# Designs tried in a protein design run: designed miniproteins, single chains. Part 87

Each design is a single chain, and the fold is of that chain. pLDDT is the mean over its residues in the fold that is shown.

## One batch from the design tools (miniprotein)

Design m3217
Fold by ESMFold2-Fast:
Structure m3217 (fold): chain A 75 residues (1-75)
Amino acid sequence: VPTPEEGLEAAIKAVEKGVEAGEGISEEAAERLARAIREETGDEELAERLRRRLLELARRSGSEEGEELLRRVLE
């Protein structure tokens, strides 16, 4: 059984890999990642740091839609 940290790290790595491959960030991927952050990290400070990192990944992908999806889902 993966630990909360391992599950979250895997989700982040999957998003990073998709961005690097030029696939961008889908709404489904953003929702799954935000759920993992909320459920596996009860730490608001950690959640804020992860949210910032994900928004930077969305900006690097050139996807304004992806950035807005992450902002809404990680609210």
Scores: mean pLDDT 63

Design m3218
Fold by ESMFold2-Fast:
Structure m3218 (fold): chain A 86 residues (1-86)
Amino acid sequence: SMALYERMVEETSEFALKLLSKVLPEEEAEEITEKVRELLLEGKVDEALEYLLEALSKHVSEFEAEVLTSLVAMAWAIEKIKARNE
């Protein structure tokens, strides 16, 4: 359902914002998270993760950007598993 998909996007976006706010200035964390949320709402999951990796690579090392992006991808995977098992 649309409502279930929107919940998956909101949970993933909230996780991303909390994660990025630990390592980036609040304004940058909010801007990056909002673009990821927008792409996820459009169903563009791969594009959202590619955007996140590229955006983070401007602020942290390549390795750190890959790790942080993988954590957000994990959060999305958890939401997909939860949705399937409801």
Scores: mean pLDDT 88

Design m3219
Fold by ESMFold2-Fast:
Structure m3219 (fold): chain A 68 residues (1-68)
Amino acid sequence: GNPALGRAAARRAAAARAAGDAESGQKGLVHFLSLGGGSPEAAQRAGRALAAGDYAAGEKEMLRAGAS
């Protein structure tokens, strides 16, 4: 994985959520991590956590996806 890519995806998802668009944030996160070859499963878990409003879990999974 690429930790910088995980952090970039986390920032994109957080920005979308701040704009009130959690679903777009989730889709953007999965797309970004897929381009970087991160863990698709971790990216999916991060997206679901963010969509549910669990920001701490979402951030943790994004960093994990980038690291794996």
Scores: mean pLDDT 64

Design m3220
Fold by ESMFold2-Fast:
Structure m3220 (fold): chain A 77 residues (1-77)
Amino acid sequence: DLVEALRKALEEAKKAAENAEEIAKEYPEVDAEELKKTMEEVAKLLEEALKAAEEGNLEKALALAEEALALMKEFAA
């Protein structure tokens, strides 16, 4: 279920952005500000993807989800 998967991904991205400073405290290799910024951008793209999927625009939803994945890969590099 694409809608359910996007909803779960969105909630996790929002949670990561909200708790970025705490995550960086536990994982010193992680930059809290970069994590927060990246997760906020990922959440924005996933929110737009979820809205598109709920409206039946699967092409737009998948394109936005791919952009979110690209940001995650760039952050991890």
Scores: mean pLDDT 81

Design m3221
Fold by ESMFold2-Fast:
Structure m3221 (fold): chain A 68 residues (1-68)
Amino acid sequence: MIAEELKEKLESGELTPNEVAEILKKLVEEGKISEEEANAIGRELAPLAKEDAEKRREEAEELAKELE
């Protein structure tokens, strides 16, 4: 299950959101999944990717504020 594998690797930090997008593109180009399936998986993972990126940005900003 491609969506589960990508979600697990995203959550573990083995893959970044950009790497997930590149994997989905390659799978479409290789004919292993359709563009529709890739878009569906992307939509499922997009909230996790955005939340993680936003959280990391907030943590970096808080740290910078503490350090002045």
Scores: mean pLDDT 70

Design m3222
Fold by ESMFold2-Fast:
Order: sequence, then C-alpha cells, then structure tokens
Structure m3222 (fold): chain A 73 residues (1-73)
Amino acid sequence: MEEAKKKIEEAKENALKEAEKLAKQGDYSTALSVLDIAIKEIEEAGKEEGVEEVAKEQVRELRKKKDEIMSKQ
C-alpha cells in the first residue's frame, strides 16, 4: 500500500518535471502527451492497488498542469 502510493506520487512528479521541461522548450504537444499518458497510468495503478483516492488526487494535479499549459497557447 505505502509502496504503491509512493510509486504513484513519483510518477506524477516525473511527469510534471518532463512536461514543464518540454513546455519551456515550446514543445506543448509532447508536454500534453506526457501528461495524458501519466494520467492513464496513474488511474490504472490506483485501481489495481486499491488506492484510487490517492491516484485521483495526483491526476487532479496533472490535469491542472495540462490546463495551465493549454492556457499558455
């Protein structure tokens, strides 16, 4: 349980860092793709490990970042 939560949180942080790096380079399309992939993976992991509420919270942060990047277009 704790290990699953940690992996989900690390996946979110890695996706945010990569998306921010790509967005700063002007590659908004790839940044959004990275976030979409991470959202799907985290949602599946949350279901599989029974930590859906933790997964939903991490997904909310990723979706907020996606909206932020889209607004800067």
Scores: mean pLDDT 81

Design m3223
Fold by ESMFold2-Fast:
Structure m3223 (fold): chain A 69 residues (1-69)
Amino acid sequence: MLERALEELKRQVEENPDDALAWADLGSVLAALGKLEEAIEYYEKALELDPDNEWAKENLERTRAALEA
């Protein structure tokens, strides 16, 4: 369930704010919930921590495209 995943991921980034994967996963869950602007912010945070994360880059582009549609 997406809501449960959100709570777990928020807990993870609170305990380890340098976990780029957790920030990217949090963005993915928010995008799935339709919270596109918040998802973009978290994908950007993930890429700030790990600029070579292609998965986060692709999801950021997809989410931006969805927001502009």
Scores: mean pLDDT 81

Design m3224
Fold by ESMFold2-Fast:
Structure m3224 (fold): chain A 55 residues (1-55)
Amino acid sequence: SEAQEVAFARRLAAHLKKTLDRETTIKDLEALIETYRDNPATVAELRAILEEVRA
């Protein structure tokens, strides 16, 4: 479901943010967006997190 896809995306992004510098986190989030491009809810959540990291 969409809620599970959003939770999954948040878990992945949180893991990256804890262990990587900002520049590497941005690149890894962009790669995840491409990897999950067929999952619109996951992509939307990853894009929102990416914008927060860039701010």
Scores: mean pLDDT 81

Design m3225
Fold by ESMFold2-Fast:
Structure m3225 (fold): chain A 66 residues (1-66)
Amino acid sequence: MSWEELFRQLRAAIDAGAPVEELVELARQIAKSTDSEVDHALAIILVVTSGHPAREEILAALEEEF
């Protein structure tokens, strides 16, 4: 699965109010799918601007793989 597809899935899951476990798993998959600093920044911005109550856990999952 490409970075772009995983990013779209994370955005859709956030919009749908998916459980934190699903969001964390998608974030880990995104981090593993790309080594681009721009892609990393876009994923961080998406999570931070989402206002999701579990955003810190999702961010930690992203940053763990970067």
Scores: mean pLDDT 74

Design m3226
Fold by ESMFold2-Fast:
Structure m3226 (fold): chain A 79 residues (1-79)
Amino acid sequence: SHMAMKKAEELFKKGEEYFDQGDYEKAIKLYEEALKLDPSMSAKTYTAIGLAYLAMGDYDKAIEYFELSRKIRKEEEEK
């Protein structure tokens, strides 16, 4: 719904604010909540989650989420 998509964007933006503050765990939780409300944000959101894990030193998780983002973008390249 429009309300769910609007809430997803608000949660994503709040996640970016926590990321900028260095609260990567809080940022990830907000990004995951945004993704649940609007799966169409998945490529953008997986990139953001990957960057948060990278900042936390969790390279395995960062690689996993960057690969998910790349796969989605590759599948969407002709839209």
Scores: mean pLDDT 86

Design m3227
Fold by ESMFold2-Fast:
Structure m3227 (fold): chain A 56 residues (1-56)
Amino acid sequence: LLEEAREIAEELSKKPSPSDQALADSLRGLVRLIEAGVRTEASTRALEELVRQIKK
């Protein structure tokens, strides 16, 4: 999940779209929070939801 989210965020950040860049920033923010030990059900669920929406 975390590695996949980082790869998706990097790909999105290369796109010229502001909405894709915002999604990349959100993914990176959630990954950083989880890696820093702020791993809550809410942050994990939010990351899973964003990954699911992008994969559609």
Scores: mean pLDDT 73

Design m3228
Fold by ESMFold2-Fast:
Structure m3228 (fold): chain A 83 residues (1-83)
Amino acid sequence: SLENILRLIALALRVIGLLFELKFLDISEEERKELEERLERLLKEILELLKSDLSDEELEEKIEELEKELEELERRIEELKER
């Protein structure tokens, strides 16, 4: 559905925002690289779902999985900001 496509686009924008935020964090290069690699992988998964032939039900399940992964990354980045 168009709604699921818009949800995936919203997730992609959130990932891009986090990648920008990492640029300004006072963290080690190792921590930055690990987080960038995780965010880039997540973005790639989102883009693959946008191109997928999955049913709306299957797409909804995958979107929920990606939302959970993104929330975990957002939490990790917030904790690093408060160090």
Scores: mean pLDDT 86

Design m3229
Fold by ESMFold2-Fast:
Structure m3229 (fold): chain A 78 residues (1-78)
Amino acid sequence: SDIREAATEAAAYYLKAGDRGRAGRVIQQLGDVLGESVASEVAREAARRAREMPPMPVDVARQLGDQYEQQMQSLIAQ
C-alpha cells in the first residue's frame, strides 16, 4: 500500500540518520493504522533498506525521513 511504502521509506531514512526514536514512532503509528503484523514486517524491511543504502549526510537522511513521514501522514488522513 502507499501508506506502507511511505512508512518504510521514512523509517529507513530515520535509521540511516541514526534516529531510532523517530523510526520507532513511524513504525508504531503504522501499527495503529494497519496492524502490528504489518508494522513488524515494515520495521524489518526498513532496517534492511537502511543497511543497503549508501552513506549520506545525517541531515539529508533526516530530511528525507521527514518528507516520507509527511507523505505517510497525508495518506492516513485520506
Scores: mean pLDDT 89

Design m3230
Fold by ESMFold2-Fast:
Structure m3230 (fold): chain A 118 residues (1-118)
Amino acid sequence: SDERRLELLQELGKLLRPVREEELSREEALELLRRQYQLALQAIKNKDVKAAYVHAQAARYLALMFFGVTPEKAKEEDPELYEKYLKMAKTLGVSESLQREIAEGLTTAAVALKRAGV
């Protein structure tokens, strides 16, 4: 619902406040990206819809802002990984729109981490 989406966006804004208020080094941004990515995966395993969405979108934002990776580029680079995360997101029982947003966030984070490690 619109109300639920607004709640999720407010939680995302709260989580990303330190990133907007303080300049992060590349090393700090990489660790924060890795942490958000891991938290999103754990949240899916735990069936925590709110945490899965918030951490996946935080990882998406960090991947874009610090590593220049968009969801579009990430899906082109690793479409099999996107399908894997989409299947995982489906286990949450959320709308197809939220499933895609979570899967895109995870794929974008994974591709950014891979590029930073190469």
Scores: mean pLDDT 83

Design m3231
Fold by ESMFold2-Fast:
Structure m3231 (fold): chain A 67 residues (1-67)
Amino acid sequence: KVDALERQSRAARTGSKNSKDLSDEYKKLAPITGDEGLKKAKANEDQAKLNEKQSKKLEDEAKKLKE
């Protein structure tokens, strides 16, 4: 059970990093893609925040089970 929560937390953390990297890439391409690129950048930034929040929640649950 703890291992499953830790694995899910790591997956969410990786997802957050990937989404943030994508957001940064879309921001760099914004002069070419215009508003569409900025919308995708914001969507990926929002997704990164959600994944980070989920990772922390899963980490807190795993910590409760260990203590």
Scores: mean pLDDT 79

Design m3232
Fold by ESMFold2-Fast:
Structure m3232 (fold): chain A 100 residues (1-100)
Amino acid sequence: MDDDIIRMTQQNSDNWVDTVTDQSGGDSDVTGLARQIGQLYVDTTRAILQGDRQRATDLARQISRTSDQLSTRARSLGKQDLADDAQSTSDFFSNLAQSL
């Protein structure tokens, strides 16, 4: 059951990374940041399932910071929709970390 949640999170993360890579026009920095965020989603899901609140909080802060970097890079490339989505993700995980 937990393995199924992790598998689904991994599949969703992989699909999101592919989408972001395509939207960026194959920019290596955007692709690298997207892969980092995707892995952090999987790790955060695992920490939550294990009841590790401290690890989940630290990982949520990492998602927030990395998503902010993705937003900045996307904005520099003129990819405003990607930048706005990444900023929303950063804000969400910043707020989530304060609530955990």
Scores: mean pLDDT 85

Design m3233
Fold by ESMFold2-Fast:
Structure m3233 (fold): chain A 55 residues (1-55)
Amino acid sequence: MSEAEVVGLAAEHDLREAGVSAEEARRVGDQMTAAGSAEAAGKIGREAAKRLGLI
C-alpha cells in the first residue's frame, strides 16, 4: 500500500465522520489514492475539504 493510499483511506474516514456522504468521501479518497505522491494526495484532500466547507 502506497503512502497516497494510506492518506486517501484516512481522508475517506475523516470526511465521513465530518458528515460527508459515504459516496463523496469514497470519491475523494479514490482521487487521493490515485495521486502520484503523499504531497499530491494531501493537496487533493485539502481542496476537497475547502470545497465541502470543512476548512
Scores: mean pLDDT 78

Design m3234
Fold by ESMFold2-Fast:
Structure m3234 (fold): chain A 116 residues (1-116)
Amino acid sequence: SLSSLVLDSEVAKLGVSPELRAHLDRVPLEAVQYYIKGSALYSQGKYEEAIEYYDKAIELDPNFPLAYYNRGEALKALGKYEEAIEDYRRAREIARELGDEGLVAVMERRIAEIEA
């Protein structure tokens, strides 16, 4: 499906582990669709609207690390640094539980960039 292809593209961009990719296959389709809508709005610079859709994705799956990561990116773009750090920390925790050291490193770098 288009949703699966878009998710695979984002997975390839982040270099996520096979374990995280398998976890993403268990995310409800509706959550993935909200996530994709949020990402499309983010790409248009519509950060507040993007956050609304990432919120909906997280409500459907509280263990969706990409939704936390992208919501953190949108919050950072709006200057909401404390809220962005909380989302990066949540994405990092999920990534650690899944053994995705690459995504852990990305989250740690994002947190360090804000705290600098």
Scores: mean pLDDT 85

Design m3235
Fold by ESMFold2-Fast:
Structure m3235 (fold): chain A 58 residues (1-58)
Amino acid sequence: GLAEAERLLAEALELARAGRLEEAQRKFVMAHLLDPELAERRRPEMEALFREAKAAQA
């Protein structure tokens, strides 16, 4: 449900901030499957966190 998608999305963003990109991506995909609109609203934030983490790994 919506609450589950919101929980998964919150977890994905937290994992992305921690640099745990593979886990963050899995949670984000699950959230997107449950609520695409909610996931798309948070996509720019997720993408920014992924870019920063990947830059740090390069």
Scores: mean pLDDT 81

Design m3236
Fold by ESMFold2-Fast:
Structure m3236 (fold): chain A 75 residues (1-75)
Amino acid sequence: KEEEARRLAAEELRRLAERYPAIREPLLELAEELERGSEDAERLEELMDRLNAAADEEAKRALLEAIAAVAERVA
């Protein structure tokens, strides 16, 4: 279930990267870290900071909706 959740989250992040080129790089890097099962908290915080700095309100809303959708699917 944890591996399934990570794969679904990574897939949704890659879909967002296709729609929001301004944050594509950090989204793809975050997807890769999630698929690896990374526990590197410092790296994950760095990627989240980059996303928050570069994303506009629309992209941030889409990211939150994607996270909620993945959480619902794996519940």
Scores: mean pLDDT 72

Design m3237
Fold by ESMFold2-Fast:
Structure m3237 (fold): chain A 70 residues (1-70)
Amino acid sequence: MKVELKEEDLKLILERIARAAAEDIGNEEYRKLLEEGDYEGIEELILKELIEIAGLKPEEQEKVYKILKE
């Protein structure tokens, strides 16, 4: 996928979540995936993180999922 609006939003989410998970949670998988550029793994992890966060409406969850699975 190469859409300016969605790609920028995804990059910000990916980077912030991955950094927070690596430094605050100590999840080395986020760190390794970020460094290796494994977007598939990062997408799976951020998707699970977003789902775990209470406050995201179903439509928002579906939007993120579709973007990641695209």
Scores: mean pLDDT 62

Design m3238
Fold by ESMFold2-Fast:
Structure m3238 (fold): chain A 72 residues (1-72)
Amino acid sequence: SEVDELIKQLEDLLNEFIKNSTPEEAKEIIKEVQPELDKLIEAINNGDYETAIEHAKKAIELVKKKMEELKK
């Protein structure tokens, strides 16, 4: 499903970021994406896949933005 594909993309991006970041950078990105992850999980538990897709996309965008900011 689209939700499963987005979750996998998010997991892959977060894993790549964490492997290439400091512990403090990893902690910061996790803290920043946590609200979107919480909303994603809540939506999945409620069977609200449209809302789950929206929050998964927002989380992916936040990770991508942080990855771009930390390129130096």
Scores: mean pLDDT 82

Design m3239
Fold by ESMFold2-Fast:
Structure m3239 (fold): chain A 71 residues (1-71)
Amino acid sequence: EVEEVRERAQAEADAAKAALGKLKHPTIILITVRKEPELTDEQFDALYEAAQRVAEAAKSLGHEAEVRRVD
């Protein structure tokens, strides 16, 4: 279900934000969201949105971050 994927992705994003807060030096973070055959378009979009939130959190902490979407 899309909602289950979104909630899991959000929990992982929250954990990633906490880990990013422990980094003392600016880093470059590249997040690649790849559509696996088992993912629906809606599930893929939910993961991409979660990845964007992690990237924004990284930028707010002084890191460089980019999200790539791959089919």
Scores: mean pLDDT 75

Design m3240
Fold by ESMFold2-Fast:
Structure m3240 (fold): chain A 82 residues (1-82)
Amino acid sequence: SALKEAAAQQVLGLGEGAARAIEEDPEAARAAAREAAAALRASTELPEEVRAALLALYEAAAAGDAEGVLAAARRAAELIRA
């Protein structure tokens, strides 16, 4: 579906942007990722599997793990496309 593909592309773009931010300004990127993870944990609107994959993305970003961010973004995109 067009909506699933659009959402998957947005998550992949988020992953690329977060990985770049970690390389350019790791302190600011990690702080932003911690805030995003806290907001996501408070949300109940997403399916649990998608929420868990997005949490993994933000937790990898909070750890400064650019490769982990990209892997988590790909996982979330796969779950959205399912």
Scores: mean pLDDT 82

Design m3241
Fold by ESMFold2-Fast:
Structure m3241 (fold): chain A 80 residues (1-80)
Amino acid sequence: DFTVSLTLPDGKVFTVTFKEGMTIAEFLDKLKEKAPELSKAIDLVLETLKKDGMLDKAITKDEAEFLLDVLTDVYSLLSK
């Protein structure tokens, strides 16, 4: 299991623990459950990753942190 932290542009911090071997789809579903404020950003990222066939790929901690950065950027764009 690994733990990642996400800081939103408004300063809100989420700390979430994920299981080793979770897929990207499972990771995003769990994140959507823990941080419902990100639901629209997560849905857009899911749609993009589905087109690229990435949803069934196992996620690492580094990949999770990268996806959290992407989600923060998408969330910022949606809030403007």
Scores: mean pLDDT 77

Design m3242
Fold by ESMFold2-Fast:
Structure m3242 (fold): chain A 62 residues (1-62)
Amino acid sequence: DNEKFKKAIELAKEILKKNGGKLTLEDIKEIAKKTGISELQALLAAEEALKELGLPLSSILG
């Protein structure tokens, strides 16, 4: 669902702003839970959020 994916991107951006540009695996799981998408789709949404904000993929912490 494209709509859920867009919401996941916006949630990832909010978490990144709150956490000083860092996103954890627990944050990815929470995004998936809140938006009803898979953890893989939430990870892809987080990658898109990082790209839009000009942040490196290393901002995602294991």
Scores: mean pLDDT 82

Design m3244
Fold by ESMFold2-Fast:
Structure m3244 (fold): chain A 85 residues (1-85)
Amino acid sequence: SHMREKRKEKTREIFKKLTPEEVQKLLQSAADRARFAGRPELAETLRKIAEIAKTNKDQAIDSYLKAVEEAEERMRKEGEEIAKK
């Protein structure tokens, strides 16, 4: 969706302004929130990406945006499938 693309671009811009340490802490926080929200697979992925942030901030940002997009798309499809039953 157009709104999803805008959100993705804004998130990338914000993360680019942060230090590698700040990106790592933000990703660790995001992983904790994902786990609390009942999304353990996303939480695990985000924890692994946070480890990369110390050595390659840009790769970590790209991986994060991809992981969130894939998780949102999967949840959308699962919700649509449940609604059909």
Scores: mean pLDDT 78

Design m3245
Fold by ESMFold2-Fast:
Structure m3245 (fold): chain A 120 residues (1-120)
Amino acid sequence: EKEYYEKVIETLKKEIEKDPNDAEAWLRLGYAYLKLKKYEEAIKYYEKAIKLDPNNANAYLNRGEAYLELKKYEEALKDYEKAIALDPNNARAYLNMAEAYEKLGKNELAAEYRAKGLKL
């Protein structure tokens, strides 16, 4: 898995050198870094993807996950709120928002968002 994502990163960096406005390539690069648990780099590349395509719900969802892993719970919540606004049927965004609220000690909000995600 690690070796696979390292090769994916090499390929995507070459593609981005040829087309730096490919939002999907930046999104995939961020995801590869997320899988390697390189959360700061993942966030940087998701920021590029979001600047190029601000309506991609998955970019916000995945950047929120990187923030969650870095224990930046308020930043994660903002990204999950944006992901839900763009895709209200995204069960994963609700469940991740519940986790972030739980980490902040907001247990009632965590239960509410977990219930919403499980209903989807």
Scores: mean pLDDT 89

Design m3246
Fold by ESMFold2-Fast:
Structure m3246 (fold): chain A 71 residues (1-71)
Amino acid sequence: GMKELRELINRLIALKLRKIGLEFELERLKKEYKEKPDEAIKKKIEEIEKEIKEIEEEIKKIEEEIKKLEE
């Protein structure tokens, strides 16, 4: 019901905020890597890109669940 919908929306908001934070960090690290290429920075970039993809997949699943509950 409406309680489940609200809980999914709250989780969706939290995931979107986390994704925004990670995208900002990724942008910063990519700029650092361009100025001074470093293997440790490259690894951090790859880890953040992987986490962003995982969050995007979770967001998609939650958005599909919300659509089903709104129908």
Scores: mean pLDDT 86

Design m3248
Fold by ESMFold2-Fast:
Structure m3248 (fold): chain A 68 residues (1-68)
Amino acid sequence: MTVVKVGASIEELSKAERLIRSRAGEKIRIEVYLDEEDEEKRKRALEEAERLKKDAEAAGHELVIVEP
């Protein structure tokens, strides 16, 4: 199983979303690291990561949210 690690930035989350779409069915494990210290940015990153988790599971992937 391929493991991909992404950060909490908008750019990194967009990268994860693109990967989920382009590699549907490949059973990728995506780990989203919430390395954001700003509370509002962390909250938005968590909301986006939860949305991506649903999309990832629908595409046959696994997405795990990792807090430091």
Scores: mean pLDDT 80

Design m3249
Fold by ESMFold2-Fast:
Structure m3249 (fold): chain A 83 residues (1-83)
Amino acid sequence: MSEDVKKLLEEVEKEGEELVRKVEELAKEDEEKARKLIEEKRKEMEELIEKLSEIDKKFAEELKELAEKKLKEAEEALRKTLE
């Protein structure tokens, strides 16, 4: 479990980095699509965290912190790209 948990955190971090890049490129073409992508990813992360909280509350808290950091980075990238 602990090793699988760490692998999930690494995957979420990787997906977060890709989300930031995709949002930067997408925002140049379609701001609305970029915003929808961030909202969709936020909902996916919230659902994943809720499911994991029933199995491992501490891991769910770590995942929530990581997801919120990556979502903030994506929103900052969107904002900066539109400036």
Scores: mean pLDDT 79

Design m3250
Fold by ESMFold2-Fast:
Structure m3250 (fold): chain A 60 residues (1-60)
Amino acid sequence: MSSDEIQREIEENWESWSAEELMKKVKELIEALKKEDNLSDEEVESLLKAAELYIKEKEE
């Protein structure tokens, strides 16, 4: 699955998926982006931290 497809899937299911499912898909998206766009380690860490915060806020 391409990064674009994974991103659309996350956006479509953001409200309906559990935090665990969202985090799994975000990790898949980051891996796809890293492979396609050669993201730096710092960019990957920033994206993971942002996703973790957003998902945790959803769980409250």
Scores: mean pLDDT 76

Design m3251
Fold by ESMFold2-Fast:
Structure m3251 (fold): chain A 62 residues (1-62)
Amino acid sequence: APPRALGTGKTNEEMAESIRAALEAHGLPAEAAELRARMIAAKTDAELSEVVKRAQEAIRAA
């Protein structure tokens, strides 16, 4: 279904691919693979937010 104005409209797979690409661009291929898998497996917004937060922290630490 389309997002209800407040959603990104992206699937977990699309979000996972975006995170993977960003992490790989920063030279973090292991983190890219791990966080992509976690994003695809996520069932709640809290789990999705945690994956995004970890990806951002990894990029800032690099």
Scores: mean pLDDT 73

Design m3252
Fold by ESMFold2-Fast:
Structure m3252 (fold): chain A 76 residues (1-76)
Amino acid sequence: MKEIEELGKKAAEAYEKGDLKTAAEYLKKLGEKIAESMDPETAARILRQMADEVASLSPDNQPLAEELRKLAEKTA
């Protein structure tokens, strides 16, 4: 759980810096950890929930939320 939260935070920070490559790497690791910890269907739901939560916090997070949503779709 803590690892998943930390990876999400690092992805957001990298995206804020304009480092899309690093943000994508953290999102990939986040997806891997979620998938490793639970079944793909549950992992996809959590990733979608994170995307919604990220988008709700700030309009600046909309592109990051879209990346999380795509990762969820890929995971399911």
Scores: mean pLDDT 70

Design m3253
Fold by ESMFold2-Fast:
Structure m3253 (fold): chain A 75 residues (1-75)
Amino acid sequence: AEELLEKAREHAEKAVEALLAGDLEKAREHFKLAGEYLEKALKIDEEKAKEFAEKLLEEMKKKIEEHAEEVRKAL
């Protein structure tokens, strides 16, 4: 379960990095993989996977908001 969650995290981080770099195609592919690993983890340990997903979403949200703030400063 933990290995699947770690793979989900790796792909989610790569997806956010690609998104911020403007590579929407690469971002989509990594988000898809992150979702697949998370779904597999949910089948093994639903509670742990849900906690992980909430934390991961907050981390991704923070990175996107920080980038949006940098864009606002540049405008």
Scores: mean pLDDT 76

